# Designed miniproteins, single chains: the designs that were tried, part 33

Each design is a single chain, and the fold is of that chain. pLDDT is the mean over its residues in the fold that is shown.

## One batch from the design tools (miniprotein)

Design m1192
Fold by ESMFold2-Fast:
Structure m1192 (fold): chain A 81 residues (1-81)
Amino acid sequence: SEKAKEAYNKGLELRRQGKLDEAIKYFEEAIKLDPDSAYAAAAYRGLGVIYRQKGEFEKADEYFKKAQELAKKLPDSPAAR
């Protein structure tokens, strides 16, 4: 959804600014808005990276695992033409 995309992109902007706690909120919002989307999978990866930066390695691993599981459920290729 457009809302999930917007939330994900805002999370990326905030992460680049070093506003990690705010970035977490927007990545969580992207997941909440469209939990089965490519943006949700990307948001889980974003959370994994942030928690790794914070030294919370076990939490980071769980988010990377969720991102990978979700990515496997998404269509690999939308259209063959």
Scores: mean pLDDT 82

Design m1193
Fold by ESMFold2-Fast:
Structure m1193 (fold): chain A 64 residues (1-64)
Amino acid sequence: MDAIREALLAESGGGDTVTSNQLYRALLKAGVSKELALQVSLRALERGITVTIDEALELYREVS
């Protein structure tokens, strides 16, 4: 979990939000499979243009 949060923070550029593409890259960097990373990122896209880091972590927990 910490590795995913750190990767999300890096992709956000120090902000609190990430796009679906940034979320996908963060998950891959943290060692998440391409299939799971894609599913989480598509769920994030359904919520809006951007999601908060906490929302992204919640989506990962729901899918994983």
Scores: mean pLDDT 81

Design m1194
Fold by ESMFold2-Fast:
Structure m1194 (fold): chain A 62 residues (1-62)
Amino acid sequence: RIDERLDAVIEKASPLARKVLELLREGGNDITLDEIAEKLGVSRETVRKALEEIRKVWEELM
């Protein structure tokens, strides 16, 4: 479950949401939902839901 000890604990996100966050960090705001979906082997809808989770956690951190 925990691939990286610090990142997994700090993010407090699902494994999928954490992977989406990693890709966003690498590609910045220029990375598309389609690209993320392809890289993770999931649907665009799944990525969108993961982004909603990340947004919620990000708001809490801000």
Scores: mean pLDDT 66

Design m1195
Fold by ESMFold2-Fast:
Structure m1195 (fold): chain A 64 residues (1-64)
Amino acid sequence: SAALEEATEELTRLLRELAARGASPEERSKAVRELVNELMERLGLSDEQASLALEEAVARVAAE
């Protein structure tokens, strides 16, 4: 869906930014949790859809 793809893109951008600036595990966890919560509220994603978007975003960054 368009919402799932948008969420994946935003999470991918966040993960790239955090990696680029050497964010701590604590900073990364907090930032990811905050964005996931915002995306669920803004885009109307279910817990399952949010988890899928995050999993795909992590995979995309890991492939770089």
Scores: mean pLDDT 87

Design m1196
Fold by ESMFold2-Fast:
Structure m1196 (fold): chain A 71 residues (1-71)
Amino acid sequence: LTPEERRELDREIALALIEIYVGIAVANGDLTPEQAAEVLKEAQRIVEETEDPMEAVREGKRLIDEAIARA
């Protein structure tokens, strides 16, 4: 893989991990599907704007926790 392909793959993995966390929260009844859609939209923005994919995952997890606390 080129360095650019690796960065794209890392971003895809980060988003997939956030999607898994959101899916678990919906399955547990902690988030509605509508809340999940809003969280995923914001998480995608975070992943696109953040250079460190692991930092994006941490921010995404925090976003999910805040959404659950508001629900």
Scores: mean pLDDT 80

Design m1197
Fold by ESMFold2-Fast:
Structure m1197 (fold): chain A 67 residues (1-67)
Amino acid sequence: MGEEAKLAQFVAETTGEVRRLTEEDIEKGREYGEEKAKEYPKVKEAILQATERIVEEHLRRQEEERR
């Protein structure tokens, strides 16, 4: 698996697997994605896309629970 999958695993383990993500947790995840994108500019787009996908999935789950 590529960097995308590894970033997904990290965000899930750090912020959300055992609890709902807070807005702060989501922002921290995005910040991490941006820092990794700066370190690896050749795969920047993939890293940012993976970060947003993870965030969207967790936000969607929270929205479903809120409704």
Scores: mean pLDDT 62

Design m1199
Fold by ESMFold2-Fast:
Structure m1199 (fold): chain A 78 residues (1-78)
Amino acid sequence: MVPSAESAVAAAENMARAAREAGREEAAERLEEIAERLRAGEISALEATGEINAVARETQERDPEGFARMQEILNRAG
């Protein structure tokens, strides 16, 4: 099932917030840009999900501990 635009925006915004709280400002900025492009209709929900997953992978590769903090923040927020 393809994700809804609303769900993709929420996922990007929640992950951006978690990234900022974890000190991963560059990842947060990229995720905020994805959410903005999705809200503007420049990308599909499927494309946005792919880009969000790419940011998550890159963050995990560069800072596994920072990525773990982001996941803990996301899991607590629901």
Scores: mean pLDDT 79

Design m1200
Fold by ESMFold2-Fast:
Structure m1200 (fold): chain A 94 residues (1-94)
Amino acid sequence: AMPSPLELLEEFRERVMELMEENNVPEEVKKKVEELFDQAIEVAKKDPTDTKSILELISQALQEFFSVTKDPKVQQELERIAHEFLEKYQAYLS
């Protein structure tokens, strides 16, 4: 079964949170990223087709994480996770 848009966002959130934990990201940054994901989830609950608003919030969350990560391997993994989310989310809306 294809996951719902909310399940896709929750899975993406969990994967990003795990990556931050593995790389000892500061708690303040983790909280900001969680807050931005929670906002994206609330937008998706109201209108999962509002991809512009959802992606803007996710982009802000990823920028917060990128601001504290200097390891290119961590950056590459974050980009991979984000790309997988985008493909699945767009497939759901098709």
Scores: mean pLDDT 84

Design m1201
Fold by ESMFold2-Fast:
Structure m1201 (fold): chain A 81 residues (1-81)
Amino acid sequence: EEEKKKKYEEELEKVEKEEEEIKKTIEEEYKKALEEIEENKEEIEDPEGEKKLVDEIKESLLAMAESIKKLEIENIEKKYK
């Protein structure tokens, strides 16, 4: 059934594009946070600790995005067979 296959491929492509946009947003927010830390270095008690926290937050957000993508793909697979 060709319609089912096309729909399946379209939904997978949509999930991939959405993940790419999410990752782009995470990277942009990460860079902005690092710039704010550098700019306010004199006012921050532990700039290195703040940078480490921002790195950990980025890794967590990326891991969550990957998990969401896997769940969405699994749901699509279950929906189409």
Scores: mean pLDDT 81

Design m1202
Fold by ESMFold2-Fast:
Structure m1202 (fold): chain A 61 residues (1-61)
Amino acid sequence: LEGKEAVAVEDYEAKNSNELSLKKGERVKVLLEVGDHYVVAESLETGERGIVPKKYLEIIK
């Protein structure tokens, strides 16, 4: 997943300051995988970075 672009498949609201909020259809770059369930991503819309659950992202092909 690292270095790939992805799209948010659903809205996600950050639960703390380390997480990234996403809107459905928002494009992100995956910077780092964090365990089995999370990534650090950068929003290509806002430039903000944070942790987001992998299940909310689909890799762009």
Scores: mean pLDDT 80

Design m1203
Fold by ESMFold2-Fast:
Structure m1203 (fold): chain A 85 residues (1-85)
Amino acid sequence: VRTVVVRTELAGNDVTITIELYPDGRIRVTVEVRRDGKTEVYVFELQKAPGQSDEEAVAAALTQALRALVADLAARGEVSGHPPL
């Protein structure tokens, strides 16, 4: 199993994204979001595309995880593309 861990901060939330690439092409993504003493965990699985490199697979999984997280935070009003008030 190849593991990549990314730690970042989005809209005041501490975010940890763990990507596990399995030899069979299965990719498990775990997104942990911490805010106001609460931790939310999202887990989803992807498949590595045919002909895709391990690096490309991890980059695609990370991009999808960040996109899903930004969409979730935006739906809750916690992130926007506008300047802070």
Scores: mean pLDDT 73

Design m1204
Fold by ESMFold2-Fast:
Structure m1204 (fold): chain A 83 residues (1-83)
Amino acid sequence: MEKFEKLKNEYIEKIVEDLKRSGATEEQIKEAVELVKSMDPGILLARLRREGASLDELIEVAESFKDDPAYQELIENLKKLKE
C-alpha cells in the first residue's frame, strides 16, 4: 500500500505541474487532484504506466491488491509485458 501511495502522490505532483504550466486555475487543479484520489486503482495503474512508472513498480503495487481476482489478471498481463 505505501508504494502505491508514493506512486499516486508522484502522479498527482506531475499533474499539478502540467496543469500549472498550461495555465489552469487553482480550482481546476484541485478538481483534477480529487479525480485522481477517487480513481479506480486499475485505471490509475494504467495511467502511471503511461507516465513512465516501471513495469516492476506497477507489478509490485498491483500485487498489493492480489486478494482481488480482478487484480490477479492485471498482474499477469503486466508480467507478460515485461517478458
Scores: mean pLDDT 71

Design m1205
Fold by ESMFold2-Fast:
Structure m1205 (fold): chain A 97 residues (1-97)
Amino acid sequence: SAAVREAVINALRNLILHYRHLAEEHPEHKEELQEFVERYEEAIRRLEAGEDVARVLEELREFLEEKEEKYKDNEVVQEAIRAERALIRHAERLVAA
């Protein structure tokens, strides 16, 4: 669905703004937070190129699981991931409907 694709792209754009804001407030974690920005920018490019929404969301879920383990002692990254997991799961449900 074109409407679902657009909704997911808009959600990812909002995530990029959120992570950029966190990087401004926590410059000591800028490099770690930039990894999320780059991944979400790549996901948007792939979705705009017409790639399967469900596949992109599955890869983003795997990315979040990897980063939760990698940054388990980074409280700023952990809070950001926790807040965004619900959004990614909601997007996956929209694709499945």
Scores: mean pLDDT 82

Design m1206
Fold by ESMFold2-Fast:
Structure m1206 (fold): chain A 80 residues (1-80)
Amino acid sequence: MEELAEKYGEQIKAQAQELLDRLAEARAALEAAAPDLGAEVAARVGELLLEAAKAALAGDIEEAVRLWGEAVRLALEALA
């Protein structure tokens, strides 16, 4: 039982790291796009990316992906 938990933990850590790397790229893109988004939208997108990173660090990959999706949706709506 412990071996299965360790293997599962390694998979979750790998997925969390990949997601954290993508969130870092999204944050850099947000900084570049912030003048086009406006200060309020840029702040909200930044908050969602921070909450997504917290969820990823906690191993809640599903919540991290959901929050990242909300950040992308808000940015796209602001640019439309």
Scores: mean pLDDT 76

Design m1208
Fold by ESMFold2-Fast:
Structure m1208 (fold): chain A 72 residues (1-72)
Amino acid sequence: SELKEKVLKALEEMIKNSTDPEIQERLKKAIEEAKTLTDQEAVDLFARLLNQLARENPEAYEKFKEIVKKLF
């Protein structure tokens, strides 16, 4: 589905734009998990991930918001 594909593309772009190994590993795990989920579950996973990043790493979150705006 288009929504799941957009989530996967956003996660891949976030990995390319991150230099933090912990964030990259977290994003890779999110990609593998999202592949096994329905569209709605993948969107929910993505929203939870973004909310966690907003709290734990606001600088990375601001950069990732630009990627999300470009793809959605």
Scores: mean pLDDT 82

Design m1209
Fold by ESMFold2-Fast:
Structure m1209 (fold): chain A 66 residues (1-66)
Amino acid sequence: AEVVATGIRDPRSMTALALHAIGLGGEATVHDGDPGRVVARMPTREAAEEVARHAESLGGRAEVRY
């Protein structure tokens, strides 16, 4: 599954989200830009949903795709 997170303004929070995704066995890329985004590829739907909830807790928005 894929998670696309946007709207997280703090670069440290974006890095924390990416590290969380990697810790769940996924892959993550932080895209610096306007808007910045985090794209995570997760091994399970449940892991993707956990990363999406983390992004929302950081004030961002997340889309989950599988």
Scores: mean pLDDT 80

Design m1210
Fold by ESMFold2-Fast:
Structure m1210 (fold): chain A 55 residues (1-55)
Amino acid sequence: SRLEEAARLTHAAAPEASEEQARRAAEEAAARHPDWDAEGVAGEGAALLARRGLA
């Protein structure tokens, strides 16, 4: 699914974060951007983790 792929890509972009943290960031990004693809959602998820000092 879009969310599962986005969570995987988010974790790949932010390997210092846990899989759970990456999934939560991807879920937050997906909720903000319902029309974005998995790659776009993952980019925002990674940015959210970076702002929290996790990427």
Scores: mean pLDDT 81

Design m1211
Fold by ESMFold2-Fast:
Structure m1211 (fold): chain A 67 residues (1-67)
Amino acid sequence: SALAAKAAQLGGRERAVLLMLGRGLSQAEIGELLGVSPRTVSYHIRRIMEKLGLKDRAELAAFAREL
């Protein structure tokens, strides 16, 4: 899958954030699970969007749900 191949370009933390977004977790919930601030989660989301060429968080959530 092209989606899985793009996800393979992500680092381990970025992959963890992406999978949690695909399960419908909020930025705050992801932060609690990973032991990081919501700001750190936001940084990871931005980096994931940049690496995957996605425009916004809705596109990112749709991508994550297909993993």
Scores: mean pLDDT 81

Design m1212
Fold by ESMFold2-Fast:
Structure m1212 (fold): chain A 60 residues (1-60)
Amino acid sequence: MELYEKALKAIEEGRLDEAKELTVELAKQGNFKDAAELSMRLTAAGADPKELTNEILKAR
């Protein structure tokens, strides 16, 4: 998935806000498995897991 690769690169570059937006877009497209994996990576990089999970769940 192109969005998955873009989000992963954004995480690696420290652009967490951009990666969060791309992760939510994946969830809106119905790709919840990749969105969940990205949310774990974002959390490891310092993102707020509760806010991120809430945005992904709202996209369902």
Scores: mean pLDDT 76

Design m1213
Fold by ESMFold2-Fast:
Structure m1213 (fold): chain A 65 residues (1-65)
Amino acid sequence: SNENAAKAVEKIGEELAAQSPDPEHAARARELFKKASEALKNGDLDKATEYFREAVAEVRAGRAA
C-alpha cells in the first residue's frame, strides 16, 4: 500500500540522512524524505519521486561537503 511504501521511504531516509557528515544537508534530506513520504500517502507519485531525488541529492552533497 502507499502508506507502507511511505513508511519505508521515511525509515530508509532517516538511515541515509544519518550517514551524512554534514548536519545541514542531513536535516534537509530528512525534510525532503518526509515530503516524499507524504506525497506517497496522497498517491502523488510524481511529487514523491521529485522529493525523493532531491533528498538523495542532499545526502550526496552532505558526503561531499
Scores: mean pLDDT 81

Design m1214
Fold by ESMFold2-Fast:
Structure m1214 (fold): chain A 72 residues (1-72)
Amino acid sequence: SKEELYQELLRKIGEILRIIGEIFELEREKEKAEKEGDEEKVKELEKKIEELKEEKKKLMEEMKKLDAQLKA
């Protein structure tokens, strides 16, 4: 039903917001590591940030598909 699609859309929006917050915190941590000259920690944080950005991208693509179904 359209109601189930709306609930799924809201759930994915919540997941995206969580990921955005996590990326923000990791970017803050990366800035600190860069200032401290901890190149290994910077690389680890960059990898984790990239993985989260990939996850966010996939969720946004899923949201676009759900939005299209809701508008049909």
Scores: mean pLDDT 86

Design m1215
Fold by ESMFold2-Fast:
Structure m1215 (fold): chain A 78 residues (1-78)
Amino acid sequence: MEKLKEAIDYLTKAVKALREGNYEEAIKNLQKALELASDDPEVRKLIEGAIEALKNGDVEKADELIYQAYRKLLEKLK
């Protein structure tokens, strides 16, 4: 449970960095979330996709993928 909460915290920090236009910081926080959520293949793919989208300058796609990963992790906390 603690690792799930920490992964959600890193996704929240990634979104904040994204909204501030700090894409490098967003990617760093996504990488940390990926490490903590690596046991969930679907969440892993979403976070990896978000990192790739940001590296390609697709901020809208990254935001959508981060949101999907965030929702899946919240579901696990039920």
Scores: mean pLDDT 83

Design m1216
Fold by ESMFold2-Fast:
Structure m1216 (fold): chain A 118 residues (1-118)
Amino acid sequence: MVQLTESGGGTVAEGGSLTLTSTFSGFDFAKSGVGWVAKAPGEGGRFVASITADGSATSYAPFAKGRFTITRDLAARTSTLNMTNLTKEDTATYFAVAGSADASHFDHAGPGVEVTVV
């Protein structure tokens, strides 16, 4: 059974930092690209960041570039999103996603973790 679980959400002050972690099971994690998608209330999901299966390439949405860093740990089967210089506009539910090796397509998502910037 494919499972993604997220942790590290919560309430943070504007200008602060927060690290989200996703743990993966039931996947060939080494062959799967992983990423993060954010969904604010009443809005569709928006791409945040991704990393390829081999870790050779990362991609960031313009709003995330320079502030957020995505990493992956093959041994731990985790991906982290380190978020810095947070703004009230970053308030959303963040979903870990997984899919194609090049991280161009995602077919699995976690239940989401809430982030509130005050």
Scores: mean pLDDT 84

Design m1217
Fold by ESMFold2-Fast:
Structure m1217 (fold): chain A 68 residues (1-68)
Amino acid sequence: SVVEEVRKMAEEAVEKAKGASEEEVQKLIDEFNAKVNEMLAKLTDEEEKEEIERISVRMINEIGRILA
């Protein structure tokens, strides 16, 4: 499932953000967004797109908490 792959990538990004520099975190977010955008361009299911958006928001919020 694309949703499950995105969820795994988000979890890996959050774990890598722990102890990373702000520049490394920005690179992780950029790489995540690039991959997700490629997947979204090929998806037609609106429910899957909504779930991927929710996963992305949750990842950004968790990384934000780590950096605070």
Scores: mean pLDDT 83

Design m1218
Fold by ESMFold2-Fast:
Structure m1218 (fold): chain A 60 residues (1-60)
Amino acid sequence: MELSLEEFKERVEYVLKTKNLSKEELEEVKKNVIDYLKSNKDYESAKVIEEVSEKLLKEL
């Protein structure tokens, strides 16, 4: 079964939470991953990373 965007978002959130990143570390990871995905024209995955990272930043 193909992963839905919502399932992908949940998996990304789980991985980022298990890393116990600080606010500064999470912002750095967000920037680097989004830049990488956009350079590969993967705008859908970039949007998921942006939304998940923004949600986690609000929790910190």
Scores: mean pLDDT 73

Design m1219
Fold by ESMFold2-Fast:
Structure m1219 (fold): chain A 77 residues (1-77)
Amino acid sequence: SKSEEAKKYLDMAVKALKEGNYEEAIRYAQKAIELAKDDPELVAEAYRVLSEAYRKMGKREEAIEWDKKATEALKKA
């Protein structure tokens, strides 16, 4: 299912983030969001990965915006 594919991409994004591959983490998290449009919890987790990746890259404004999107996604659950 698209939800199972989204979960796999989210797992890859988290692994990339832990390994310091921030650009790769961003790409996988974006793919998870595309596949999980109707799964607010998974979308929120993917937004948190984006926020952390941008924070690690020194892009604080982008990190804050993704964190806000994560909070908003959970409110729709």
Scores: mean pLDDT 86

Design m1220
Fold by ESMFold2-Fast:
Structure m1220 (fold): chain A 66 residues (1-66)
Amino acid sequence: ELLKALEENADLLPQALIVAARTGSDAGVRAIAEAAVKNGQSDKVLEAAREAGLDHAVRVIEEARA
């Protein structure tokens, strides 16, 4: 499962979030945001989403951090 592999390899989370957001996978964006919070990568993933202009993904990450 891709999400489990990403949880174990946190360095891949920013790129995975961008791909999920651009393919329209709302469930994928949420799961990756939660994995990023769990692995202490929330700031890195949030920065990547903001740089890519993914407003919905930014909101999902901020909700997962709360």
Scores: mean pLDDT 75

Design m1221
Fold by ESMFold2-Fast:
Structure m1221 (fold): chain A 87 residues (1-87)
Amino acid sequence: MLEEELEADPEVRELLLEALKLAGKVAPKTSKMASLLTAAALHLIAGDLEGAIELLEEVVAYMKENGAPGAEELEELVREARRRLEE
C-alpha cells in the first residue's frame, strides 16, 4: 500500500485546486503567468504538491509586482497549503 507521504494530502490538493481555479480567473493574461499556471497544474497532476506550491507562490509574487487584484486571496490559499504540507 502507498504510505501517506506518497498518497498526497487530500486537503493540500483541494487548497491547490482552489488556488489554481482562482489564479486562472484573476491572474494577468501574460505568457509568463500562463507558463507558471500550466507548470503548477502539471506538478499537481503529478502529485508534486511542493512543486505546485512553489510555482503558485511565484504566481502570487508576480501578481503583487503587477498590482493584480486577487493576489492576497491567492496568497492565503497557497500559504495554508504550504503550512499543511510542512506539518
Scores: mean pLDDT 77

Design m1222
Fold by ESMFold2-Fast:
Structure m1222 (fold): chain A 66 residues (1-66)
Amino acid sequence: MKTVHAVFESEEAAEAAKQALEDAGATNVRIVKAGDRYVVTADSEDPEKVAEAARAVPGTLEVKIE
């Protein structure tokens, strides 16, 4: 299992991402406000699928797998 980190411009985009990541099978999906950005973190056994779901959300700035 790996953690996916996605950075968004707005809270609305982060909320949409949370739903998309959960639909893609991610667990422990969290939204954290970091300055003027929103970071969504999620755990997955298929991190590439979850990362692709995050990249498809409008307003996505960065997606990283760790």
Scores: mean pLDDT 83

Design m1223
Fold by ESMFold2-Fast:
Structure m1223 (fold): chain A 63 residues (1-63)
Amino acid sequence: ALSRQKKLQGAAFEALSVVGTADLAAVIKEAQKILAGWGESASESEVESAVQSTLQKLQELGI
């Protein structure tokens, strides 16, 4: 759903802002913790996809 997608993308962006881009495994774990704090449950694969998508968009803006 749209709200779930927004939460996934928001958590991925916040995790990247906190952890940085050097350790994707740490970013995924941080994003999962943020989502859990928002009362949302997401699989590791869903979070990884959101993190990768967010990273790709950030790289496109920087290149």
Scores: mean pLDDT 78

Design m1224
Fold by ESMFold2-Fast:
Structure m1224 (fold): chain A 77 residues (1-77)
Amino acid sequence: SDKLKEELKKLAEELGITPEQGPALRAAVDGVTSDAELERRLRQVPGLTPESLNKLYEFAAKHKMDLREVLRLLAEL
């Protein structure tokens, strides 16, 4: 868990994702039921690009996690 959070923090820093975006990331994942809706909401988060989103998907796949789980952890950083 701690190592996963450290790796995610490093990825967030590389992608320019700041702790100030935490509330917007939480709002994007709250109540979302489909990946398509999640991606649409994430497109409205300032500083989150399609490139950054793809890198987060790659991180999720590498760790066998859902993107929503990754975004929850990211929002807690």
Scores: mean pLDDT 79

Design m1225
Fold by ESMFold2-Fast:
Structure m1225 (fold): chain A 73 residues (1-73)
Amino acid sequence: MSDEELELAERMLRLTDEAFRLRRLDPSVSPEMQKALDLVNQAGEYLANGDYDTARKLLEEAEKLIEEARKKG
């Protein structure tokens, strides 16, 4: 596994855990967290196909949603 593939896989796991944690702490962010999880799932498909650039962009969008939710709680 390449260093980039490992980095993206670890980022996916971290974002998934964080989205579930934020949903549990504040149910009002559930729609935004579901969108973040959908983006992480899409990133996983691109990562599996070797499209690391697209996977990274999708994870960056998921991170933005999680950061916005974090500002509220």
Scores: mean pLDDT 82

Design m1227
Fold by ESMFold2-Fast:
Structure m1227 (fold): chain A 106 residues (1-106)
Amino acid sequence: SAAALAHARAVIEAARATAEALLDELRAAGAPEALLAAARERVEGLLAEAEAALAAGDAAAAVSLAGLAVSTLVVLLLEVRGEPVPASTPARARELAREVRERAAA
């Protein structure tokens, strides 16, 4: 629906702003530059996929991908701070955070 697509666009815009704030928090928390670069690349990729889903009329996929971008950064921030990642955290966000760390270590 038009309302669902408008909502998905707003979610992507909010996720983009939240991602920039979380990347700034990661830097402030002492994340290495390699980790910040890998995190930014992954998040920009997920947000680009969300924009593509929105362009294809898939509001649900767009919202899901935008949420996954934010959740991945939250996991990374908690891990950099040495804080526990909540058990309720989506498994895919934990997996993407691991992939980002592995990429940064390579």
Scores: mean pLDDT 92

Design m1228
Fold by ESMFold2-Fast:
Structure m1228 (fold): chain A 85 residues (1-85)
Amino acid sequence: DIAEEIRKLVNEHLDFFKSLSSTKEEVLEKLFYILDLYQKEYDLPKEEVEELRKRIEEHLKNKDFEGLHETLIEANVLAVDRRFR
């Protein structure tokens, strides 16, 4: 199940980021890398990826880790849907 595999990858990255004593900028750069990977592998439209980046930045600014997690899961679902439709 590719959706489950990608979800585990996202969760592992989130756990890694939560364990870091990192600046907001460093966390953003790593999360944007994951979005770039989704765009490359699943041909997500650049406009949709840009909107996801804005949402991620806003969630991190507000320390809304639940919203951040949900946004990344939404990105994963969108990537899988685009790949198979």
Scores: mean pLDDT 65

